# Designed miniproteins, single chains, continued (3), part 17

Each design is a single chain, and the fold is of that chain. pLDDT is the mean over its residues in the fold that is shown.

## One batch from the design tools (miniprotein)

Design m8602
Fold by ESMFold2-Fast:
Structure m8602 (fold): chain A 118 residues (1-118)
Amino acid sequence: MQPLASETRVLDLGELPAGRYRVEVKATNTGPNDLLVAVRLFADGELIAGFQLEVKAGETKEASADVELPRPARLQAEVRAWGEGDEPATVKVEIRVLDEEGNVLAEGSVTVEARPVP
């Protein structure tokens, strides 16, 4: 099987104060191939959360994690996708950061394409 891989996409979620947050990740695979999607969340360059989602062609998958920031930090997410197939596959990844009251404090989305590796 031909491997598929995406470039790493970086999403800037901005600066957040110290506190407790819920991070929600939603991945939608528009096809044609099944993809493994990895999302890594960084606070000032330090990894604070990681997600791995198996997203079948045409499906949406969701995951969440609770995170704690001990100090104010700039949040960035790195998104990558892998799979197998002869054709490029595309996934849209949406990230939301919520406070303990359920208010959305940061959100962003990125579309990544996994392409056949030579």
Scores: mean pLDDT 87

Design m8603
Fold by ESMFold2-Fast:
Structure m8603 (fold): chain A 84 residues (1-84)
Amino acid sequence: ADVTAPLTPEEAARVAEVRRFVDETIAKGDKLIEEGKYDEAIKLYEETLDRVHAEAATMSPRAEAELTVYAIRLAVGLLYAKKK
């Protein structure tokens, strides 16, 4: 369903915080993979993905939908780390 209601200021702030730490996690994870530290990269992605899911579980359907794209990005990073 298309979400027509805007995010509350609190939810918008939480979504922005999730976006920030996901972007930082991907950058750090990519660096760990470049350094051959695959186990550290895997753990970092898994811990961050768990945090995204925990945050989404306490938010509105609109905020959860916004966080789903970040969960997918983390899952892709995790798959890449596990393949290496």
Scores: mean pLDDT 78

Design m8604
Fold by ESMFold2-Fast:
Structure m8604 (fold): chain A 62 residues (1-62)
Amino acid sequence: GVESAAQLLVRQGHMSEEAAREAARLAVEKGDVEGAARVILEAGGTPSEEAARAAAEALSGL
């Protein structure tokens, strides 16, 4: 669910809880992998667009 996905992003992505929850919501509730990847990248959660996309794809499976 969204909360589990957000906690995973905070622990692995070094991003804020607020940004992590928004990315998790986009990936898990909306299925918006591209939107989630954008939030992750802009929040500094990953070093690259590829890493952000991979993280968003992993979250959408939760």
Scores: mean pLDDT 75

Design m8605
Fold by ESMFold2-Fast:
Structure m8605 (fold): chain A 56 residues (1-56)
Amino acid sequence: SMEEHEKADRYGALAALSALQGDEAGAERGVRLAKEVGTEEMGEKARKAMQDALAA
C-alpha cells in the first residue's frame, strides 16, 4: 500500500541519518525495517540512501 511505501521511505531516511551519526547498527536496522514493511526493492532503496549519505 502507499502507507507501506511511506514507512519504507522513512526507514530509509533513518538508515541514512544513523549512518551519518556513526550508528552502523541503527543504519542496518533501518534497512531491515524498510525491507520488512515493504518489498525487497524498498530495502535496496534504503541501502542506497545509506550508501549515498556515507559517500557525501
Scores: mean pLDDT 74

Design m8606
Fold by ESMFold2-Fast:
Structure m8606 (fold): chain A 115 residues (1-115)
Amino acid sequence: AEEAGVEGGLEGKEGAEGGLRGKEEGRGAAGGREAADGGSGAAAGGEAAGSAEGSMGGGAGAMAGGMGAASGDPAAAGAGGAAAGEGGELAGKGGGEEGEKVGREAERLGEEAAK
């Protein structure tokens, strides 16, 4: 549970870093795709944490990171990565069902950003 939450948070951070790299290169489609990939990874981590009964994982945190990355906004991606850590802690206390719902939302946003 904790391990799944950490993985989701790390994927969210990776997506945020991808968005920032895209900005340094003039924020082309590549930056948006990296952010979307990070969002999808964060969504998968959130879903896994949410579906696990008694989840102590950071589903909501992974989602916040993924959503920031998926937006394709370098500033939002960076903020999303930070939120992945904070929200992960909150999601671990808040319960797995909410983490799953939030995980599915990040997956949707990641897919939209990838288009």
Scores: mean pLDDT 45

Design m8607
Fold by ESMFold2-Fast:
Structure m8607 (fold): chain A 94 residues (1-94)
Amino acid sequence: SAEEYYELGLEYEKQGKLEEAGEYYLKAVMLDPNYAKAITNFVKVLLKMGKKEQAIAVLEDHLKLHPDSPIAEQVREALEKLKAGEEIGELENP
């Protein structure tokens, strides 16, 4: 499930295995595109790895594919902050 992939991502991140953490967070987002915690942690792990363009693409793709999602405004705000070099904070499901 999306939750199980998210938990695996957390375990790899605790071990400092950022590439593996990112892979499992991506799998969680693919199963549940509105999973706010998985999107947040995926973006943050990509940023820790210096993959800012990929982090931006994750947020832009969410808005393109799911423009009416319940978290779309939070994703838009996070995207603006990321492009401005600011911290994105934490996205929350309603």
Scores: mean pLDDT 88

Design m8608
Fold by ESMFold2-Fast:
Formats: C-alpha cells, sequence, structure tokens
Structure m8608 (fold): chain A 90 residues (1-90)
C-alpha cells in the first residue's frame, strides 16, 4: 500500500468507529510520507474522537506546520483546546 492508500483505509476505519486501527493506518501513511499534512490532520481528528486531546493538539499543530493552508486544522485545533479545558474541569 502507498501512503494515500493507508490514508483512505484509516479514514474508513475512523468512520466505522475503529479508532485504534485508524491511528495505525495514519501512522503508516506518515511513515511512508512524513510531509503528508492531511495524515496529521486525520490523526488529530481520531485522537480527538478518542478523547486524547493532547495528542490531537500535537497532530493538528504538525498539520498546520506542514501546510498552513489547512484552515480546517486551525478550526479543529481551537475546538480541541476548548474540549481539553472542559475535561480538566470535570
Amino acid sequence: MDAREYLEKGRKLHKEGKYEEAVKYFEQAIKLDPNLAEAYLLLGEVYADMGDYEKAIEAFEKAIQLDPNLTRAEALLEGVKKELEIKKKQ
């Protein structure tokens, strides 16, 4: 499988709620293409759905660093920072 095929498989697993498997596929995509900003964006989305907001923040920040035109990553980063603040109050 190439990096794009791992990305698509991970996205499908994420939609199916198979978060741990989705993470593994996105990690394989990143291993094959470390500059694939979309893989970090999708990895951040999975970590956020798992409630791992700190890892989600790291992934979104990396996606923005690699591609500043990923405006969706900035919006998701702000959302996750707010969720992390709420979680710390619970």
Scores: mean pLDDT 84

Design m8609
Fold by ESMFold2-Fast:
Structure m8609 (fold): chain A 76 residues (1-76)
Amino acid sequence: GMMPPGRFGDVDVEVDDSLSDEEQKRAVDELIDRVRQAMEGKDVPPFRVRLRPELSPDLVARLVAEQRRYDEYLRS
């Protein structure tokens, strides 16, 4: 059976328009990894992430898909 999800800590989102595409991808990947840790029953401590104000549609779609997967895990 699936383990219950862990606690997801406070996420401080800082807007930084100077981020490179690689830094932006790393920030999105970190958010996804933290969500996966919570889904595995691990408590995620509070953390900060920097995101550009203008996210590419691909990155937005990835975040939406990950959030949807987490919501399904919590509701089913």
Scores: mean pLDDT 68

Design m8610
Fold by ESMFold2-Fast:
Structure m8610 (fold): chain A 115 residues (1-115)
Amino acid sequence: SPLVEAVRRGIELVERGEDGAVSATIETDNLTVNLIVGRFEGRVFAAASLRNKDGTLLVGAGASGPVEAFRRLAEALEKMAEIAKKYGDTQIANELREAARVAREAAERFEKKLK
């Protein structure tokens, strides 16, 4: 899944302390998902959006520490998965849930490292 791979690559940038960004876009007949994860000057940025033909349905964004950024990303992706399921886009819903799980696990790992 391009979404899962973008989240994993974004996590790797943050873990290495490297500045950069990874993005992914998936489009179906009904929905478009955009995702970006990056690190800029010591700050972690993560954002995702879900859109239909009529406009934006949901945006989730976090920029600060890695724990907050990945936690907020996971919450946004989980909400997007429920919307995609209601549209009948089961494949995208499953990819969004897996991306959310990867982001949540990263937030937990970063939280343990800060203690």
Scores: mean pLDDT 84

Design m8611
Fold by ESMFold2-Fast:
Structure m8611 (fold): chain A 61 residues (1-61)
Amino acid sequence: GKSMAEKGEKLALQGVLDHLTGRASKEEAGKLVDEGIKLLEEAGDFEGAEKARKAKEELGL
C-alpha cells in the first residue's frame, strides 16, 4: 500500500543520507537501502525500487 511505499522510500533515503554524512558504515547504510527496496517492491513501487538500487550502486553500497 501507499504507507509501505512511503516507509520504503524513507528507509532507502535514510540509508543514503547516513552513508553520505558518515553516520553509518557502508554495511549499515546498505542494509537500510536494501530494506527500503524490499518494502517498495512489496508495495508494487518498482520505479522507486529501481531508483533506490541505482543510488546504492552509484554510492558503492
Scores: mean pLDDT 82

Design m8612
Fold by ESMFold2-Fast:
Structure m8612 (fold): chain A 72 residues (1-72)
Amino acid sequence: MSANEKAAAYGAAANAAGTGDGAKSGQARHDMGLNGEGAGAATGGYEANKVATNAAASDYGRQGYLYGAKAA
């Protein structure tokens, strides 16, 4: 995945997680291949844990910003 594609994927995941849409957040994590990267992703595609999804939104936003800057 290119830096630009990764920035877009993390941005989409941050938006989905930040809105509290567990279904969209779970699907975005799955589509990015994050099912093997974190314990939360491994336990199910649609996490109901609001604290975990808020933390993921913050991390995804930061990663998207960093990859966006690298792609520019």
Scores: mean pLDDT 50

Design m8614
Fold by ESMFold2-Fast:
Structure m8614 (fold): chain A 60 residues (1-60)
Amino acid sequence: SEEKEAKDYAEIAKLSTKDGLEAGASGEEIIKRIREGAKEAGLSEKVIEAMVKAAEEVVK
């Protein structure tokens, strides 16, 4: 389901954000890359927003 996809992709985004921050990337750059990559992959707006929200929670 789209709800399951949103959860699965949000978890991936959360882990990627943690890795990116540990590597010295800024939270703003990580969120930008997540949004751009998800749009390029053709993911729905609901999934993209779930990924971005998960990344923002790690950054804050």
Scores: mean pLDDT 83

Design m8615
Fold by ESMFold2-Fast:
Structure m8615 (fold): chain A 97 residues (1-97)
Amino acid sequence: SMEEKRKEWLKEAEENNTEWARAVKLVAEGRYEEAFELLSKPLLEQAKKKGYSEEQLELLREAVKLAVEAIKALFEGKFEEAEELLKKAVELAEKAL
């Protein structure tokens, strides 16, 4: 059932063809670094252009890392871990601004 859920999420990601959907697909394929770069690079570039501090940029980078780890945990069936990681990601993003 977990493998079937993973296939369903991969299909939905492929059909939507968004940056978020592509990142979810990369995580499902075990390509965590590429998923992190896909989500973090445009976000951090935009934040830099808006004058965010290095401390704010580090908080945003860490938030994206936790979000990728949460998606990984979901694919591994670790729902409680995924929820905690997502909560921490949101807290860091809010602390950034």
Scores: mean pLDDT 79

Design m8616
Fold by ESMFold2-Fast:
Structure m8616 (fold): chain A 63 residues (1-63)
Amino acid sequence: DKEKLKKAIEYLESKGLSLGEAIMAALFAEISLKNGRKDLAIEHLKTFGLSEEEAKEVLKILE
């Protein structure tokens, strides 16, 4: 869903990610969720400096 991806990117930018980082992080999270790998999505988002709670919010936006 392109609109959910856009919201996830905007959220990630609000947390201090650059546009390129936010796009990469949001796309990886979407692919990881589609593959049932919520754990990988959270781990990857945390490498950008997000807390576990912030990473879970990104996943909630993408649902």
Scores: mean pLDDT 86

Design m8617
Fold by ESMFold2-Fast:
Structure m8617 (fold): chain A 59 residues (1-59)
Amino acid sequence: SDALVEELEREARELVEQGKAEEAQRLILTAYLQGRISEEQARRLGRRLHEAAVEAGLR
């Protein structure tokens, strides 16, 4: 599951860098609702994406 979480984080970060923060959040939520990741993993990814958006300074 770690490899899946890392891949999901990479895809979500790319979406944030493209200014698609809402799509990145939906990607994580969809993975959680489909049972692909745990609630803890979803919360951790959401936090990392927020940090990435701030650091990227894109919007």
Scores: mean pLDDT 80

Design m8619
Fold by ESMFold2-Fast:
Structure m8619 (fold): chain A 81 residues (1-81)
Amino acid sequence: SEELKDIAIKGFEMIKELLEQGRYDAALEGARQLLAWMEENPEAPKELIDILREFVEKLRTMSREEALKAVDEAIEKIKSL
């Protein structure tokens, strides 16, 4: 749904702000919480959940610059759903 896409985009925008502030652990926890909430929501598209899951899995191995690019890529993928 558009509402769930909007929530995910806003979630990623907040994650981006946390990463820009160097608050990596807060960004990771925020991403995990967003993923968990979406997984419990029966209206969440599988593709949206897959985008979030891939982001959370990769975030731990990313530099700040890689993580910021990954956020922008995730937002664009969600907008295309």
Scores: mean pLDDT 85

Design m8620
Fold by ESMFold2-Fast:
Structure m8620 (fold): chain A 74 residues (1-74)
Amino acid sequence: DEALELLRRAAGAFLRGDYDAAIEHLERLMSLPELSERIRELLRRAIEALRAGDREEAARLLDEAWELLLREFG
């Protein structure tokens, strides 16, 4: 359950306003070979939203990634 744990850590960092830590966890998640391309694209867009400070877009993309990860790994 490494993928779900990494996304949970990223979401936790995001909620406390630590965008750098959130990005670090998302980059680690993207390094996992078992992720689908759809999830990778959502994570890439989430990282871009976090770097831009777009909280609303980042939250939306993280929620979508969480739903897809639960479908594949939960």
Scores: mean pLDDT 85

Design m8621
Fold by ESMFold2-Fast:
Structure m8621 (fold): chain A 87 residues (1-87)
Amino acid sequence: MTTEKEKEALLLITEATMYIMSASLYIKLGTKEDLEKAIEYAEKAIELAEEALKLAKEAGNEELVAEAETVKKQAEELKKEAEEKLK
């Protein structure tokens, strides 16, 4: 049965994934303002993924820990890509 912490972690992962999709879209649009938005959305995704990771670890759900770590890494890579394009 899914615990409350597992449900919260899943919701945070879902929200982080939505921010990742938005960040990716803004990177593709490629204006300075769009790249700044991509960084903002990637940072929000990182924060949500970190909260999900904490909850997943507290729940002892290794699959959810791996998913949260993957989402965090994707968000960090998108932030770096947007920052590199602003240089």
Scores: mean pLDDT 87

Design m8622
Fold by ESMFold2-Fast:
Structure m8622 (fold): chain A 86 residues (1-86)
Amino acid sequence: DEELRERRKKLSEEARELAKEAEEKGQKEAAEHLKKAAEYLEKGDLDKAIESLGKAASEEQDPELRDRVALLIERVAELRREERRL
């Protein structure tokens, strides 16, 4: 589905932006996990994307970035549920 592919692309772009912000704040481990999550989102591997986002959230020390990663996890989980329901 074209729409689901575009949603994965947008979520991947958001993960990459969060990775840049994490890296700028010195959170290199969180940034690397966010970059991996973006790659998995681009490949359509939502399970591995959620796993990588979870690792990013556990490594992130900035509360604002951690909360944004948690929200991204929820959005990816919702997309995964929608893809499997359709």
Scores: mean pLDDT 84

Design m8623
Fold by ESMFold2-Fast:
Structure m8623 (fold): chain A 85 residues (1-85)
Amino acid sequence: SAEEVLEEVEELLRKLVEGEISVEEAIKRLREMAAKSTDPVVRQLLELLVQELELLKSQGIKLTEEMVERTVRGMRELYASLRAA
């Protein structure tokens, strides 16, 4: 389900903030989740998150817990909006 995917995304991003995984590993796992998703909206949201992490990496910006909370909230809101249309 979309909620299960969002929970997994939040866990993955928190591991990244805590330094338990690399940005490269996080991107790899998000791409694998996107490839396994049968929901086109979930796939698009995961692809957008990959693009965001690539941009942050290129700019040397470190992900923070506040950014994780905003990102997951934004993904939930966008998913709800796209499903309501």
Scores: mean pLDDT 85

Design m8624
Fold by ESMFold2-Fast:
Structure m8624 (fold): chain A 59 residues (1-59)
Amino acid sequence: SSMREQAERLAKEGYLHLLTYQETGDPADREAAIAAFERALELDPEYEHARRGLEQARA
C-alpha cells in the first residue's frame, strides 16, 4: 500500500541516520533517526523493522 511504502522509506531514512549516529555520536542524527522511526510506526504500527530501529536509536 501507499502508506506501507512511505513507512519503508521513513525506516530507511531512520536507519541511515542511526548508522551515522553509531559512527559519529552526533545527537542530531540520533534525534533524526528517532523521528523517522516514530513516523514510520504512525503509518504502520506493526512494522517490526521500524520498531527495532527505534529501540536501537533510544539505547
Scores: mean pLDDT 87

Design m8625
Fold by ESMFold2-Fast:
Structure m8625 (fold): chain A 71 residues (1-71)
Amino acid sequence: MIDEKELARALAEMLAAVASLSKEDNLTFTVTDKNGGEFTVESKIENGVRTVTATYKLGDETITVTRTEKL
């Protein structure tokens, strides 16, 4: 249901926000939930801009959230 996709998106947004608070310039990690869904979070700093991408994939469903901020 759309509501479940929205929940996964909210979780991806929270993970992206947490990664944005990291003091590390580059951060990448993957977490697998008990339903086999995978959250992949990548945070990079390039030319004074931090880009955080959080992707949730479960079966044929993919949700991507990107956050960008100037440092």
Scores: mean pLDDT 70

Design m8626
Fold by ESMFold2-Fast:
Structure m8626 (fold): chain A 57 residues (1-57)
Amino acid sequence: TTQEAGLHEAEELIRLAEEKNNQEALELGKKAVEYIKQGKIDEASELLKKARELLGL
């Protein structure tokens, strides 16, 4: 599902943030996971976009 796909993307971004020691991207990824679990897909997508930009993706 779209929610499952979002969770997978958020988890991968969290791993990348940890590897790059980017604390801001890590926090955004974790918050996106919470929003996805709550069904707040639009809010989660915005946080994932910011995390991707911080990680140079």
Scores: mean pLDDT 82

Design m8627
Fold by ESMFold2-Fast:
Structure m8627 (fold): chain A 75 residues (1-75)
Amino acid sequence: SMEVEELIKEAEEHLEKARKAIREGRFEEAREHLEKAREAVRKLKELGETEEAKKLELEIEILEGIMLIKEAVSK
């Protein structure tokens, strides 16, 4: 459905913005984008798009791990 496609796109756009923010050391902005990606994933799960939601959720977890390492090293 168009709603599913829009949610996937929204999650992917927020993941790209989170990646950029992490690279630039903007960790608070990165967290905001990761939370918005999580919200889109939650809606995908509600629509029954379990496999797409799992893929996006894995990407969120990877970026959170990278962010935590970079933030810790930056202190």
Scores: mean pLDDT 88

Design m8628
Fold by ESMFold2-Fast:
Structure m8628 (fold): chain A 62 residues (1-62)
Amino acid sequence: MTKEEAQALWEELKALPEEEQEKALEELLELEKKGISVRSQEERDEIAELYLKFLVRLVEEE
């Protein structure tokens, strides 16, 4: 999984209704776990930060 593909998926997640965002978030988690296995610490931290911010927003509004 490339960084661009992960970013595109994340942008799509933000456009979805909250209910569908939860399902798409699970898919993002699987991609992140596979992606970070071959990425540098810097890229891993960036992906983790984006995921955390998105997750916190979703939980707070739900």
Scores: mean pLDDT 57

Design m8629
Fold by ESMFold2-Fast:
Structure m8629 (fold): chain A 77 residues (1-77)
Amino acid sequence: SLKEELLEIILKSKSLSELVNKISELLGKSKSTVSKAVREVVEELAKKYNIEYKSLEDLLNKVPVDEFVERLLEKLL
């Protein structure tokens, strides 16, 4: 499923740039559109869970990755 493919990309990506590139290719959206959506989801989840983060990787270790994927799909589809 698309959700499973995104979850694998998120878990295996070593940088924000790699994540944005792979999602852009998978969904046929521009890198700027994907980058904006990722930033918005990060800010929403950091606020919801009341967490501080230093990087995307740090955030993803502190929040449910499934919820990150679902919110990202809602913004990009």
Scores: mean pLDDT 84

Design m8630
Fold by ESMFold2-Fast:
Structure m8630 (fold): chain A 55 residues (1-55)
Amino acid sequence: SAMDEQAAANILAAIKEALANNDETVLRAALHELQKLPEELRAKIEAEIAALQKQ
């Protein structure tokens, strides 16, 4: 849904910002919200995170 797509975009932006700032509190909160997303959107965001953090 559009709301899930917006939530996914917001979560990805929060994760990118947290990683850039070494903000573990924001990162933890964003990862928790990620688990509430539909599987397809969660998988897409998890792939983006893996690319940013090194596998």
Scores: mean pLDDT 80

Design m8631
Fold by ESMFold2-Fast:
Structure m8631 (fold): chain A 90 residues (1-90)
Amino acid sequence: GMGEDITKPLEELEKLYKEAKEIIEKVIKDEEEKKKYLEELEKLYKEALEELEKLAGSQSEEEYKEYKEKYEELIKKIEELKKEALEKAK
């Protein structure tokens, strides 16, 4: 619907971002590699926030679907980045 409540998706995104950041900071010992992962995480997080704002402002079912699909793809990328960082710990 118009003006859809993004509060819950926003809270879930912030939680995922914080978890991924904490993992990267704890697991990656190389400072240059850590910086690269944190920069990529920040980029993905900002892009996901922009897609959520677009989703909240969507005026058609087609726009909603497009922004939702882009948002879900960005979430998958953040989860994959988190997984890659964890795998470097072992």
Scores: mean pLDDT 82

Design m8632
Fold by ESMFold2-Fast:
Structure m8632 (fold): chain A 63 residues (1-63)
Amino acid sequence: SKLDDILGELMGYIMQGKLDKAAELLKEKLATLSREEQLELLDILKSLKYPKVIIDAAEEALK
């Protein structure tokens, strides 16, 4: 799915230690999503315990 593709790309950068690139990618992808998809993605990031910098970036982008 679209969200699974985003999660895979984020994890790729995280595994490389590129947290800043992962956060920037997340902000870019959130802008392409509906509000419902944005909230679903945030819930998935929290449930899978993604790094705090990624979760914080998502929450700030959705204010």
Scores: mean pLDDT 86

Design m8633
Fold by ESMFold2-Fast:
Order: C-alpha cells, then structure tokens, then sequence
Structure m8633 (fold): chain A 67 residues (1-67)
C-alpha cells in the first residue's frame, strides 16, 4: 500500500511536469485514498514518510495549473 502510494505520487509529479493536470490530479486522489487507509490502520510512520512526496506532488500540480 505505501509502495503503491509512492508510485502514484511519482506518476502525479511526472504528469504535472508533462502538463497533464487532470491525470496528475487523479493520481494524487488515488494516493490520498491509500494514505487515508494507512492512517486508518495506524501506519503513522508510513504516512509520515509519504508526506514530503505528497507535498511535492501538490506543488508540481499547482505549478502546472498556473500555466
């Protein structure tokens, strides 16, 4: 699950860099669902490890949307 969330966030950053805003947003939404599930399971350390990449994905999406 954490590995899948990381993969989705990497895809979101890649999509944002390619100007594919809608695809990037969908990848972030899917990653957030997995992160929410990790939190529900008490996997707080895994969530904490994913937060910097989630932030990077959002920054990339916002930058792409400004274009």
Amino acid sequence: MAEKARELLDKAIEASNAGKVDEARKYIQEAEKLIDELEARGETDKVRELVPKLVAAYISLIAAELE
Scores: mean pLDDT 83

Design m8634
Fold by ESMFold2-Fast:
Structure m8634 (fold): chain A 58 residues (1-58)
Amino acid sequence: SMEEERRRRLLELLRKIREAVANGDFEQTQKLVEELQKLIAEFGVTPEELARLRAELD
């Protein structure tokens, strides 16, 4: 479904942000956060929904 694809894209981007932060790559982190913000606006993701998605990451 489209919801599953949106969820997968958000989770993949959140994983990439975690990796960039772990690597100390500020420039990459900033770029990925900008992409995340665009997707949040596009999909209408609430802060509560974003927190739930982050909790799904192991």
Scores: mean pLDDT 81

Design m8635
Fold by ESMFold2-Fast:
Structure m8635 (fold): chain A 61 residues (1-61)
Amino acid sequence: MAPSVAQVREATAGWLAEARADPSSVPLIIEQLRALLAEETDPAIRAVLEAALAELEEIAA
């Protein structure tokens, strides 16, 4: 039931592609990622989410 690191990588890659196609979606995607990070305890999954968040903040800049 818990998502695998591979599933999280695939999901975040999709969100990053959407953010690049429509930068107006970036604030909502950042909010969703921060919510996921607040509840996630697996350090490997947290690392993937943190990397995706950093990339989204770079797209927003």
Scores: mean pLDDT 79

Design m8636
Fold by ESMFold2-Fast:
Structure m8636 (fold): chain A 92 residues (1-92)
Amino acid sequence: MTIEEMIKKLKEELEKLKETDPELAEVYELTIKGLEAAKNGDMEKAKKYYLEADTLVGVLKLKAAVLKDEELLEKAEEAEKKLKEAYEIAEK
């Protein structure tokens, strides 16, 4: 998968999440910004956005655990997988 293909897929997921899960939408938005920075050769900006996205994922997973919200946990884990995939694609 190319960086451009990943950005397109994440933007489609972001549009679905904006109305239902705005906190998860922010994770996807930061991941997209990281990929766009990497595409432009700005790896320092990319790493900063990835770190911010990873921090938010951690907060959402903790919130899900405290609230016993299985749906939020599953969505946060999916966002974490997408973030990891984005980071791996950007380093190639």
Scores: mean pLDDT 82

Design m8637
Fold by ESMFold2-Fast:
Structure m8637 (fold): chain A 57 residues (1-57)
Amino acid sequence: MRERARELALESAKQALKAGFDREHAKTVVRMTLRAFGVEFSEEEIEEIVDEAEKEV
């Protein structure tokens, strides 16, 4: 579950950035996606997911 949630959060962040939303919006989308899966990620882990999304866009 945790790995799947992370992958979907990363993809959601990439889509938000491609749509022209900023980094803060991408972080919000990541938090909401992880919350929906009931998994806990630290703020540092969320930052890492958004950093990966920015690198891949």
Scores: mean pLDDT 82

Design m8638
Fold by ESMFold2-Fast:
Structure m8638 (fold): chain A 59 residues (1-59)
Amino acid sequence: MSTEEAIKLAEEAGRLIKEGKPEEALKLGRKALDNATDRGARSVGLAALHEAEKALKEA
């Protein structure tokens, strides 16, 4: 997926974290990373995954 697609998934993951669903956010972050086809998408996916993992540890 493109960087723009990864950003949209990262935004959705952030919303899920705010809703108290870090497990779902983790799945979206992983999906963004696994489907990344460019450097920007990989970077965004990694950041989203890290934020979701941090939220999950704090839950």
Scores: mean pLDDT 78

